# Ledger of designs, part 60: designed miniproteins, single chains

Each design is a single chain, and the fold is of that chain. pLDDT is the mean over its residues in the fold that is shown.

## One batch from the design tools (miniprotein)

Design m2205
Fold by ESMFold2-Fast:
Structure m2205 (fold): chain A 87 residues (1-87)
Amino acid sequence: MALEKAREALELAREALELGKEAVRVAKTTEQVARATGAALAGIGAEFHAELVLKSPNPSEKAAEEALEAGRAALELAREALAEAKA
């Protein structure tokens, strides 16, 4: 279970980073670029968090749950930034 959650967290984090990068590319204002950059950085952080759990010899359910939450939060930020940039 913990490894499955960590793998899901990694996929969410990678999607967040890609969406954040796209948001930076289509951003029209400095404020939109700042928000998009923040989302991309959140995705990078979530990816590292998930990777730490995946490479642990004894991954805990708590660590996996925290990584999953970080991935979900990063993805939400990236979706919001991209929506604002495309509007």
Scores: mean pLDDT 86

Design m2206
Fold by ESMFold2-Fast:
Structure m2206 (fold): chain A 66 residues (1-66)
Amino acid sequence: MEKFEKAVEILAKLSPEARQLVIEAIRAYVAGNKEEAEKLLDEAFKLNPDLTESEREAIREMVEAL
């Protein structure tokens, strides 16, 4: 639960464009398209280059927990 809360805090700091890409990544992952989800997450992270590796991992773990 704490990891999920941290991921939500990070999502709130993302640009609207990056948040939209994360939502698309979640949709792709739930549909079984893990490669597409990973590509979308990478694009979202490129829009927010100030994200640390640990912050990117928190978002990835949240998506994978669905």
Scores: mean pLDDT 77

Design m2207
Fold by ESMFold2-Fast:
Structure m2207 (fold): chain A 89 residues (1-89)
Amino acid sequence: EAEDLLNKGKELLKEGKYEEAVSYFRKAIELAPEDSPLRAEAYAYLGIAYVKLGKPDEAIEWAQKALDIDPDNVLATLALIGAAIEKAN
């Protein structure tokens, strides 16, 4: 189930296992319905995971995809802020 994969990704993200979290978020996206809130959330968490990996350009791509589905997505906005900070360093 897409939601179970998303939740596993969130757990891995909390554990600092960012590359494993990316893998689970990608799997969640593949199973989530197009334009669904679950897909938007998975895109937003992918953005956050890429910020943690020091990959701001990838973080921006995924965060923008989340905002295309859910313009008010707080997590996607946080990923964009995090990416901007990484690019400034």
Scores: mean pLDDT 87

Design m2209
Fold by ESMFold2-Fast:
Structure m2209 (fold): chain A 90 residues (1-90)
Amino acid sequence: SPERQRIFDELSARIREVVPEYADEVIAQVRKVLEETDDPVLATQRLARIFDDVIDKLSKKYTKEEVDRIRAELERILAEFYRRLQQLAA
């Protein structure tokens, strides 16, 4: 749907800003999630795991303070993604 594509495009732009080092691989995984499920809960759980994997990688290279800042931004993205998918499914 056009709304689903808009959600994907906006999410992709935010991912590129927050985690540029891993943006392409994360965006590819997000696309796959959105293609495989219409369930907002399942999609959000899968996205949360993708973000956790990125945080684990970043934790090997960056300070705890920098990682915590990125984690907080990803958590806001995740909450917004869930809200928008839930509204779309209604």
Scores: mean pLDDT 87

Design m2210
Fold by ESMFold2-Fast:
Order: sequence, then C-alpha cells, then structure tokens
Structure m2210 (fold): chain A 68 residues (1-68)
Amino acid sequence: MKVEVEAELHRNTPEAAALVGEGLEKIRDYALSGNLEEAKRQAEELARATGATVRVYVDGKLIAEARP
C-alpha cells in the first residue's frame, strides 16, 4: 500500500512546522495500519490547528483533503 501525506502551510512558524511534522507522521501511521477514518480525522484536526491544507493519498487516490 502506498501512502502519501502532505501539508501546505499559509504561515510557516517553528510551532506550526513542529505540529505538521508530528501530525503527518501520525496520519501516515493510521493510514498504513488501515485506519483511514482516523487518518482523515487527524488530517482535519491538523488543518484546524496549523491553518494548513492537509491531503492524504492511498494508492494514488485522494482519500481526504482538510482545509482550515
């Protein structure tokens, strides 16, 4: 299974960058474990917390896009 997680930040602060790094790893781990519902939920929370647009792809398909 191919999993890709990305975030586009409107403002890149050290705090936002740290949250994005931790959040993307967490989302990727959930997606790799097959928990796509939680991966989507975590993407939405990360987007709200950081103001980023967060996207999750599984096998080349966009399964979630979360906006702030």
Scores: mean pLDDT 81

Design m2211
Fold by ESMFold2-Fast:
Structure m2211 (fold): chain A 78 residues (1-78)
Amino acid sequence: EADLEAIYRAMKESAERALKNGDLQEAGIAYAGMAAVLDALGRKEEAQKYFDKAVELIGEDAANAAYTRAKAEIDALR
């Protein structure tokens, strides 16, 4: 099975770098990806928190697109 924790760590590192660089779009995409991984781990409350942060940074449409893409990639790892 996919190492979801490793994927989560990589996305978290990406978000942290993006925030340090002032790249809010990249940070928002990373937060939406983190939400998808947390959702796959059954951590629904944390997934919602990071999705809300993504919406705050990049808007609802972009956050939904990034989340859906990440979720599809995770689901394909069966």
Scores: mean pLDDT 83

Design m2212
Fold by ESMFold2-Fast:
Structure m2212 (fold): chain A 59 residues (1-59)
Amino acid sequence: SPLARGKALEVLSELTKEARKAADNPEEAQRIYREGLERAKKVYELTEKLEQLIQDLLA
């Protein structure tokens, strides 16, 4: 869904900024990417679930 994608992209944008601040520390950059990707996935899944519930209510 466009909303779920948009919310996940917001998290990924924030993740990219944080990873850039840690550019001189590869271990921290990897941690930021790992945790940020998991967060983005959760936001995507929760938003998709909400949109599916709305569609079910309209069916």
Scores: mean pLDDT 79

Design m2213
Fold by ESMFold2-Fast:
Structure m2213 (fold): chain A 97 residues (1-97)
Amino acid sequence: TVEELFERAIELAKEIEELTKDDPDIVRMAKSIRELVEKALEAAKAGDRETAIVYLTLAIMNAYLLKKYAKSQGREDVAKKAEELIDALNEAIRALE
């Protein structure tokens, strides 16, 4: 379901936060992405698909920035999870279309 895709994205962002407690910049970026996905879920539950897609699109952009930053820091574990997060977010957008 669409809700399961949002919950998967939220869980992936939480996993990144937990994995990177030692890097405050990655934690901040992951938390920001999670908050955007939570706002998208709230909009989707309210029937506002257009607003949900906007928040998911912003989350995807931030996830790409996180992936790039993680690679620059040698954090391939974070980069891989950021890629999984991008995939989940793209699936959520498709499910809303």
Scores: mean pLDDT 87

Design m2214
Fold by ESMFold2-Fast:
Structure m2214 (fold): chain A 103 residues (1-103)
Amino acid sequence: PAEWEELLKQAQEKIAYLEEHEDMSLEEAQRLLEEARALLERVDAELIALDPSLQPIIDQTFALFEEAYERYRDDPRALVNLAYALYQIVRGQALGLITLAKQ
């Protein structure tokens, strides 16, 4: 569906942006991380709708995010790296959904 292709496009564009903009303020890094989390929540909802058995993997990803955020919340570079990791997860999950739809 077009929604999965849009999620993939948004993740790819943000990954490219982060690769070109390594240095940013704490406020900008926090904003990008919140945007990454929102995009991840959207793709996770699509995955759960198709296969509820994926819930444990989604719960694990959320737990890892919360742990990393608490450890690095005052470090802009670490938050940028965390946002990059979340966008990579969104990209991979959106690609998986698109691939399954093209069977």
Scores: mean pLDDT 79

Design m2215
Fold by ESMFold2-Fast:
Structure m2215 (fold): chain A 62 residues (1-62)
Amino acid sequence: GSYKELSPETLKKLSEAGNMYLDMKEQGKSDKEIAKELNKKFGLPEKPSYEEALRELYRKLK
C-alpha cells in the first residue's frame, strides 16, 4: 500500500522516524546511516521506498 493509506499507528511510527531522520541529518549523518538506525530502532525494512516515504514525511513535518 501507499503511505497515504497507512494506519494511525504506522503513521505515528513514521512521524517518529521522520523526526529521528531530521535529527540525524542535522548531525551530518548520511541517508545510509539514518536508514540503518531507523531499521534498528523501529524494525522497519531498509529499502529505498521507505526512505522516500520518510523524505515526504520530513517535508510535511516542516
Scores: mean pLDDT 63

Design m2216
Fold by ESMFold2-Fast:
Structure m2216 (fold): chain A 62 residues (1-62)
Amino acid sequence: MATSLAVAGMLLAIAGDAETALKTFQRAVEAGEDPVEVYRRLAELAEKQGHTEIAEKARALA
């Protein structure tokens, strides 16, 4: 549930809303979510959507 929130924030960053995405991500991490897991899931999603650069960045942060 909170993991989905962090992933949604990262997806907003891909769409160009990086400021809101970072704020949402920080809230999810403060709530106790593991950022490594959400980054890994985001990397898989970004690969499927053709955002290779974003997928590589997310994978590096995982």
Scores: mean pLDDT 64

Design m2217
Fold by ESMFold2-Fast:
Structure m2217 (fold): chain A 70 residues (1-70)
Amino acid sequence: MKDKYKEIVELFKSLTREEQLEFIKKMSEVTIEAVRERRANPDLDSDVLNERLIDKMLEIAKEIKERVEA
């Protein structure tokens, strides 16, 4: 978990200001979806939701980074 978070932070730091804003917007969408899923299914394990959230964050960061590398 912490290692993936570190990777996300390093990727974010390597982005331009505009790409950082894109990342934040996509992150807001993913976070809202996670909150909605939690409210719809309160018995769902929070560790499972957190792992999925982190995986989506990393996916988004890598996608934006790959576009920069072109």
Scores: mean pLDDT 74

Design m2218
Fold by ESMFold2-Fast:
Structure m2218 (fold): chain A 92 residues (1-92)
Amino acid sequence: GMEVERAAKALEEHLRSLGYEVEVKVSGNTVEIVITPPSVTELIAIALKAIGLSFDGYDVKVSIEGDKVVITLTGKDDKELVEAIEALTAAL
């Protein structure tokens, strides 16, 4: 929905403001965030912060694909998905 798109856009702008190359894709009940940080240290830090959200009860999947970290957030509805996106924005 529109609130998911707005939350995703806010996350994208936040990450770009930190100097990261970022692509965000909203698809159904999922948001996929692909981040290309300038260093391996930052890549590891981003991955660990995102993984931490899964221990807080968010449905988060994290993978490292070459020089990119891929984060997938899943919500049962738009409200849960917005909350997950906002939690990721606050963590990063």
Scores: mean pLDDT 87

Design m2219
Fold by ESMFold2-Fast:
Structure m2219 (fold): chain A 65 residues (1-65)
Amino acid sequence: DEERRRREALREAEERGQRAMRAINRARAQPSDEEQIRTLQTELGMSEEQARAVLAALRDHEARG
């Protein structure tokens, strides 16, 4: 049933979103940029380049608004 598959996909997307948000919040709570980058790498399995890009985007967003 496609409806059941959609509900499972939505639940997985919600779980991934919640995990990503928790990892980002935990990273931002770290005192240094290096520790924030390592937290994103460990929690989300991303590369150092991806973690730096995410951190930079978050800080740019905070600076703008």
Scores: mean pLDDT 77

Design m2220
Fold by ESMFold2-Fast:
Structure m2220 (fold): chain A 75 residues (1-75)
Amino acid sequence: SEEARRLLEQAEEAYKQGNFDEARELVRKAAELAREEGDAATLRRSAGLFSRLGYNDEALRLLEEAVAIERAKRA
């Protein structure tokens, strides 16, 4: 959705400014919305930012969810 993508853009901006706690919370909200909407692309972007923030386990879980959504849509 536009809302999830906007939250992710804000998260990337917060990360760039060094506001890591704000970036983390915005990524979580974006991932939550993307999950509800089946938006694999936004889940992948959320995973990338979690990885940059050092949350590698959370990033891996989001990537696995994105792959599952993409595979389900092809079936």
Scores: mean pLDDT 84

Design m2221
Fold by ESMFold2-Fast:
Structure m2221 (fold): chain A 55 residues (1-55)
Amino acid sequence: SEERNKLLEEIRKKLKELLGIDLTKKEVEDILKELGYTSEEGMKDFLEQLDKLGD
């Protein structure tokens, strides 16, 4: 979905900003699948965790 693609891109940007990891959207999707964050709610939770690390 469009929302899912936006979440993937936002997570990719956060990982680049916080950890210096330059990943493709496909690599982000594979990582999220490995970690079990496959739903939009799960992806939002992961994004919130990344935001917390940025503090």
Scores: mean pLDDT 79

Design m2222
Fold by ESMFold2-Fast:
Structure m2222 (fold): chain A 120 residues (1-120)
Amino acid sequence: MVKLTESGGGTVPEGGSVTLSGKISGDVKNILKVGWERQRPGEAPEFVASLDMFTGEVSYAPRYEGRVTISYDAAKKTLYLDMRDLRVEDTAVYYITVVALIDGKGKVFRGEGVPLTVVA
């Protein structure tokens, strides 16, 4: 069973910075891709960032490009999202996503979410 543990949210002032963390543990051997999604109440989940584990290619949603950096620490099995120049509109619950090979198929896992509130 894959276990995803997110941390590093909370209440942060506008214009500030925060690092969100997501630890990947359990029966995970073949991670293909890792990423971050966000969701606000009443809205669909929105893509934030991804990292391809084979190519090292990173991708960012246009509204976050230049303001976020995704990185992965293989020794700690931890995915990070460094956010800067925070806006009130960045207020959401942030979810780590993991695509891993299980029985020869790519399976998608999503964490429980870490809340981030940005205040003016």
Scores: mean pLDDT 85

Design m2223
Fold by ESMFold2-Fast:
Structure m2223 (fold): chain A 55 residues (1-55)
Amino acid sequence: SHHEKALASLQAALDEARARGDLEALRTIAENALHDSPDNPEIQALAREALAWAA
């Protein structure tokens, strides 16, 4: 589904930023996901977890 693809794409982008050690990119990706998908609980959880990890 489009929802599953969006979640997988977000996970891949966050993993790539982590692999590069790019905490600024990680935060930007996560913050954009929180803003763009406020009603998607899986995306919200994934993005919040990424921000907590980057803190």
Scores: mean pLDDT 83

Design m2224
Fold by ESMFold2-Fast:
Structure m2224 (fold): chain A 116 residues (1-116)
Amino acid sequence: MVTVTGSGGGTVAEGGSLTLTHAYSGGPVSVVSWFRELPDGRLVGVASISADGKKKGYGPEVEGRATISLDKAAGTAYLNLSNLKKEDTGTYYGVAAGAGRPPTFAFGEGVEVTVT
């Protein structure tokens, strides 16, 4: 069973940058992603990367400002967010999708980001 832990949140000035990290373990993964929680409780996709690192996706609100990368040997994914906006404030969740069928999903703890 895949597990995920998250880190790298905090308070950052508008226009600054931060890096969120999460570690995953417990089995092969197909995709690693970050989601942000909206005030209504919905999760919106921020970034994703395939396990081979070749396929990347970004949400339209962060495209051009986000970079996702993967250290496959360490089982660690990184999300760098640059040129931060106040709208980037929220709780971010790392998610790992297992390579099985049906896929299993593991969610990390929420990481708080505040842009001031």
Scores: mean pLDDT 78

Design m2225
Fold by ESMFold2-Fast:
Formats: sequence, structure tokens, C-alpha cells
Structure m2225 (fold): chain A 75 residues (1-75)
Amino acid sequence: SRSDIMDSINDIISSVQHLVPDQTDSLNQGWRDNDYDSIIQIIQQMSNNSTDPVIQQVLNQHYQQMQRLQQQLQS
């Protein structure tokens, strides 16, 4: 359902905030504004900027999952 998709998005945002806590305010603003494109861009940029390959991989997985959830939300 749409609510299940929204819960999944919120879980990803929470996980990303733990990995990049300096982005917390921007991620929360995107969530309040229903601006999922901005959230996805933040995750992608943080993945690309990470020098730790483990953190980069985890953020990239969240990026891919967010894109799939956004596509489902648009359906």
C-alpha cells in the first residue's frame, strides 16, 4: 500500500541520517515537503563523496532502494 511505501521511505531516511548526521535537517525538510527527488539527490551525493567504500556501498544501496520506492509511489 501507499502507507507501506511511505514507512519504507521513512526507514531509509532514518538509516541515512545515522550515516550522514550533518544532512539530518536537509533530509527532514525533504520529508516534510514530500520532496523525494531532493532526498534521493542528497543520498547520491553523499555516496559519491564518501571515501569509505563500506559507507559508499551502503549509501548507494539506499539510493537504489529510494529510487524503486519513488517509482512505486508514482504508480
Scores: mean pLDDT 86

Design m2226
Fold by ESMFold2-Fast:
Structure m2226 (fold): chain A 65 residues (1-65)
Amino acid sequence: IVKLLEEALKEDPDNAEAWHQLGQIYAQQGDWEKAAEYYKKAAEAYKSRGDYVNAKKMEELAKQM
């Protein structure tokens, strides 16, 4: 699953949903540093698409890590 998400992100680095899913996977594994990093990347991808509401949610999740 992680490899499929990484390959999707190589094709489309603005895929905010893929970054968000990576953040959730690492949070479930207890890797808070990676989870925060991927949530921040998801927020940046949402902003680049004009989705500021989901971008704020991702930034909030990153702060909780």
Scores: mean pLDDT 79

Design m2227
Fold by ESMFold2-Fast:
Formats: C-alpha cells, structure tokens, sequence
Structure m2227 (fold): chain A 61 residues (1-61)
C-alpha cells in the first residue's frame, strides 16, 4: 500500500542520514513528502519539509 511505501521511504531516509549520505536522504525525504501530500497528510508533509530543511542546512555546514 502507499502507506507501507511512505513508512519505507521515511525509514530509508533516516538510515541515510545516520550514514551521512545526505543526498540520498534528501531524495527519499522529497519522495516521502510528495506521497504524504498527495494523500492529504499535510501535517506529515510539513514535518518532512522541516527535516528536508535541516538536512540541506547540514550539507552547507
């Protein structure tokens, strides 16, 4: 189901962040955000946008 895909994307993104693979993490988070938004999970989509911003800032540091 799309919910299982969303959970998998978020789990993989967290693993990528822990591994320091910030580019992969951003790609996974952006896919998760799009999936959440398309299914009306606007609060989760906003939370993922916040995580994207944090990862992008970490890449600049």
Amino acid sequence: SWLDELIALLKEAQEAIKAGDLDTALELLRRARELAESHGFSRLAAEVDRQIAEVEERKRA
Scores: mean pLDDT 86

Design m2228
Fold by ESMFold2-Fast:
Structure m2228 (fold): chain A 90 residues (1-90)
Amino acid sequence: VPSDDQVVTQAVSRLTQRIQQYQQGIQTLRDRYQDYQRRNAPQSVIQSIQDSIRQFEQSLQDFRQRRQDVQTDPSVARRELDFIGMLTGT
């Protein structure tokens, strides 16, 4: 069984990777939003990108909070790893 420190380190690492992926995704969507605005894309396309950005920002905030929680409690970190493992098939 991994130590509490190992569990916390693994949970923080995995959550940090997801945070970085969402940050990159948001940046890509913002760049695409600006490009589509310059190209006079249809309002429905602009709206869908704005909605996607909002959803990604909400997920980013959730992952940041979860990372903070796992750093303060090893039991939360273990639960988080089980949840992440189940979602990723690992």
Scores: mean pLDDT 81

Design m2229
Fold by ESMFold2-Fast:
Structure m2229 (fold): chain A 62 residues (1-62)
Amino acid sequence: SGERFLELAREVAKRNGGRISGAQLREAGRAGGLSDATIEAMLRELGPVASLEQVVAFLQSL
């Protein structure tokens, strides 16, 4: 389940004007229990900065 990851990603986006960096996505993904493979796939698709909307869309595509 990506629920903990999305909780952490929402907190980051709230503090960062709706943006999440690749480093922040990697940190939130690991803390939220995502596999390394899922994290690296997400970073390849979304690039160096993502919106929360893009992150949610990626998880829904899995």
Scores: mean pLDDT 84

Design m2230
Fold by ESMFold2-Fast:
Structure m2230 (fold): chain A 89 residues (1-89)
Amino acid sequence: MEELLEALLSRDVEPRDYASKEAIEEFVENYFSQLSDEEREKFKEMLKKLTPEERRRLIAALDYAVNHGEEGKEKISVDEAYELLLEKL
């Protein structure tokens, strides 16, 4: 779990003030469905420790992993995307 978070935070993806809701939901469905309850709890704890700048970078990296920089149908704020991640864990 630390390796994934480190990889996402180290990606050279330009942060935006918004994310694609569908991309975040698809990442959650495809990734978190494969996690154990213990791994989900650890990831949730790590998410809560992130600074605002790290949250922005993480959300940008998750969006890019699904959409490869393309615009999604529904734009949500970075804060809304972060809350969506916490809700789905």
Scores: mean pLDDT 74

Design m2231
Fold by ESMFold2-Fast:
Structure m2231 (fold): chain A 60 residues (1-60)
Amino acid sequence: MELVEEAKKAYKEGNYEAAIEYAKKALEEDPTNTEAKYLLLKSLFDLGKDEELDALSAAL
C-alpha cells in the first residue's frame, strides 16, 4: 500500500536505505506482500548486502 509506494519511490531515487526501511515496514503490516518482498530483495542487492539477500531468499 502506501509503504510499498514509498519504497518504490526511494528505490527509483537511488535511496536504497530508505527503500529497505519502507519495504520492511510494509512487510511488518502484511508479510505476504510480494511487491514489498521484491523491493526489499532488490534494494539489498543493489546496496551490496549479499548476506542479508541470501537470508531473505530462504524466507521469501
Scores: mean pLDDT 74

Design m2232
Fold by ESMFold2-Fast:
Structure m2232 (fold): chain A 55 residues (1-55)
Amino acid sequence: GPAMEQELEELERQAVRAYLEGRYEEAAALTKKLFELQGKPEKGEASAAQILAMK
């Protein structure tokens, strides 16, 4: 629903920001949670680089 969609966008923003700030461990954790909530774990590989590719 709308609340989950907002949470997904917030997680994406936080993950991208963390990656750009050099906080790769945090970015990876946020990316994993984002894809898990989407039901599309991106082949089971959580990566901040994948978020940047989606940007």
Scores: mean pLDDT 68

Design m2233
Fold by ESMFold2-Fast:
Formats: structure tokens, C-alpha cells, sequence
Structure m2233 (fold): chain A 69 residues (1-69)
């Protein structure tokens, strides 16, 4: 299991990345934003979207982001 610890073990940037990816996926599934809007929000937050996908038939979405170098 990935180690979850406090006092320097967790990077706030990594936590923000994971939170944003989940929020964008949830918004896509809810139909609140488009794939283009999700990409724009990720970029505005300083992240690079490596995967943004939405399946209308299943109502599922997948978002994968990485921090900008």
C-alpha cells in the first residue's frame, strides 16, 4: 500500500492534483462541464492532462493529470 504519513510524506501539490482530477471526473459524469472545459480547468490550475475521457453511454469519466514541469 502507498504510505500515508504526515510531516513531509505528503506533497500538497500531489494532493491538489488528485483532488482536481477527481473533481473534474465527477463534473464530467454529472454533465456540468465538457471535456474541453475539464482540460482548460486543469491547465489553468497548472497541470497537464494526460487523459480526459467521458463515456456518455455509461455516464463514466476518467481524468489523469500530472504536475507541469
Amino acid sequence: MASGGRGGSADPEAARLATLAGELAAKLMAGEITVEEAIAEARAAGYVPTLVAYDEALGTASVSLVPAP
Scores: mean pLDDT 76

Design m2234
Fold by ESMFold2-Fast:
Structure m2234 (fold): chain A 56 residues (1-56)
Amino acid sequence: SLEELKEEAGRVLARAVALGRASDEEAQALGKRIKNAKTEEEAREALREAQRLLDG
């Protein structure tokens, strides 16, 4: 579950980057947050942030 959430957050972030919705700095900061997430709550927060970037 934690790993699945981190994987999903990473994919959403990658899409946001591909669509030009995230700056390099935003992508690096959020990517680090995803990597460092130790709980499902932290991973869900990172996923929400990635969704915000994707939504524009």
Scores: mean pLDDT 84

Design m2235
Fold by ESMFold2-Fast:
Structure m2235 (fold): chain A 71 residues (1-71)
Amino acid sequence: SLEDARRALEEALTHPDPIARAAAKEALEQLERGDVEGAIRTLENALKKVTDPEARRLLEEALRQLREAAR
């Protein structure tokens, strides 16, 4: 759900990884504009660069929830 995606992104905003925080902020702003596809692209691009396992789990959870909402 979009709610579950937002929760995962809000947790990523508090994570020490700066790439994960930047991606979470951008994705949340995209979701506020109704741009679900843009948020998905932002998270896919971030996951190519993020190496921290906890940050990756949060972004992957958000991505999974957004993909389900976009179907």
Scores: mean pLDDT 86

Design m2236
Fold by ESMFold2-Fast:
Structure m2236 (fold): chain A 90 residues (1-90)
Amino acid sequence: SLIEEALELLREGRIDEALRLLRGLSPEQQRAVVRKIGEFLLKKGLISEEEYEAMLAGDEEALRRAFERFLTLSEEEQEKLIEKILKDLG
């Protein structure tokens, strides 16, 4: 699926390519993926509530920053979040 491919690219640090694939999803699917990533990062204290709101609004700079923050997570935490997203949305 496009979601699976985008999340694999994100895990590889290929942020621009991951964003490009995510933009190919429906607006509802994009928002669902962004929400799950953003909620996790917010819970971990890696983004602010204001940054989370900007991500949900589709702000490109906020999305890029959030994806960079995601890559600061351990490989185990990255994998668990991706599995959860794919289980719920893939």
Scores: mean pLDDT 85

Design m2237
Fold by ESMFold2-Fast:
Structure m2237 (fold): chain A 58 residues (1-58)
Amino acid sequence: SEEEIVKEIKELIEQGKIEEALELLKKVTLSDENKKEIIEFAKRVWNDDLAEKIEEAL
């Protein structure tokens, strides 16, 4: 489900597996709400630079 995908992406970001998170984002279609949640999560865990890379992959 989309919820499980969001959870997996957040887990990868938290673990510092940025390349794997970006590859997964390229393969999935997410709602705008879930895209926003991932971007906000990345900002909290890392920084604005990582959040920008996540946003570009969406």
Scores: mean pLDDT 76

Design m2238
Fold by ESMFold2-Fast:
Structure m2238 (fold): chain A 124 residues (1-124)
Amino acid sequence: KTLADVYTLAAEIYLGRGEYDKAIEFAELAIKIDPNNADAYNVLGRAYLKKGEYEKAIEWYEKAIEIDPENVRAYINLGEAYYKLGDFEKALEWYEKALEIAQKLGNDRAVERAKKLIEEVKSK
């Protein structure tokens, strides 16, 4: 693992503890070491999502997807951010994209998760 991976892991730990500002700090350090660390951008987006800054979260998830187009979790998180904004059409679009990629990668757990989220949005 690289130093960027260590900082990304630290960011995830702080995120899990509800220490969102520390999660942001360590994710930003990971990005400074490796600007192509898609997981660090995804953690940064999740920290902003937890702070209720949904538009900011969307920007960072889009950056994660730009770097790693197969990051299924970032597509799911992007859909969740749009869902929290009340944009159910965009949420559905991103969940369907997550499903497509999860199926392509053979990630059965992500396939089931995306299908459940799609049904939940369609019930609105």
Scores: mean pLDDT 88

Design m2239
Fold by ESMFold2-Fast:
Structure m2239 (fold): chain A 91 residues (1-91)
Amino acid sequence: MSPLQFEIEVNLALAEIELGIAKVDAERSTGDERKLAEDYQKKLEEAVKLYERALSVAETNPEEAQRLMDEANKLFDEARKEYKAGLEKIK
């Protein structure tokens, strides 16, 4: 495995774990908290798709894979920050 491919696989696994947690949070919450968890879940699903695309091109086009991973990382970080900020406002 290339170092880039390994990094993408690790980031994808972390995003999938966080998506699982967000899904459970959405199922166990109500009202505004549920809406925040559902919005977070949707953004994490998008980030996971970007990581999957990065992984699919990592061997044939490493520059595109890096770009897609950077985009996924940004989306993942922004989603996490928005979710935390939203939770602080309602609690």
Scores: mean pLDDT 86

Design m2240
Fold by ESMFold2-Fast:
Order: sequence, then C-alpha cells, then structure tokens
Structure m2240 (fold): chain A 55 residues (1-55)
Amino acid sequence: EIEKLKEEAAKILEELKEKGVSGKKIMELADKINLALANGDLEAARKILEEWKKL
C-alpha cells in the first residue's frame, strides 16, 4: 500500500505543478508525504493526499 500511496502522491504533485503551484510548495508537500510514508503512517498519508486534492 505504501507504493500505491507514493504513486498517487507523485501524480497529484505533478497535477499541482501543471496548475501553477510553486516549486517551493511542491517540495514542502513532497517532504510532508514522504515523512508520513517513512513513518508508516498510512492514515496521515491519506489525509495529506485528500488535502492536496482540494488545491
């Protein structure tokens, strides 16, 4: 499941880049999801992805 969340996160970050979200913001979001996934916190990772979908 971690690999699926990584793939979904990468897709969402790419979509946000296409929408004009700044590179600094993209890096902050990438760091946030990577930290959650590194800790095995799948619930936090899913919540982060849902927040990104609202951007």
Scores: mean pLDDT 78

Design m2241
Fold by ESMFold2-Fast:
Order: sequence, then C-alpha cells, then structure tokens
Structure m2241 (fold): chain A 65 residues (1-65)
Amino acid sequence: MEEFRKQGEEFRKKGEEAEKQGDLATAGQYYLQASIYYRKAGDLKKAEEYRQRAVELLQEDDRRR
C-alpha cells in the first residue's frame, strides 16, 4: 500500500513539473498515472482529485489546438 502511495507521489511531482513548464499534455498524463496509484493505495480522495485535474489539463491542451 505505501509503495503505491509513493509511486502516486512520484507521478504527481512529475505532473507538477510538466505543468510548471507549460506542458499540459504531459502533466495530464502524469496526473492520470498518479490518480491510478493513489486509487491502488486506497486514497480515493486524491485519486479522484488528480483524475479530474488530468482531464481538465488534457481538455485545455485540446482547446489550444
């Protein structure tokens, strides 16, 4: 369980770095991975939070096209 949470944190950090760089597509993909690992860790609140953030960033990237 802790290992899944740690992987979720790693992907969240990568998503935050990508978002800081303005790479919304990459940030969205990393947040989606983070949400999957938070869900596996039993942290459903963070899993849903980062899933919603990933969808929003991916929609924003598509809108920019």
Scores: mean pLDDT 81

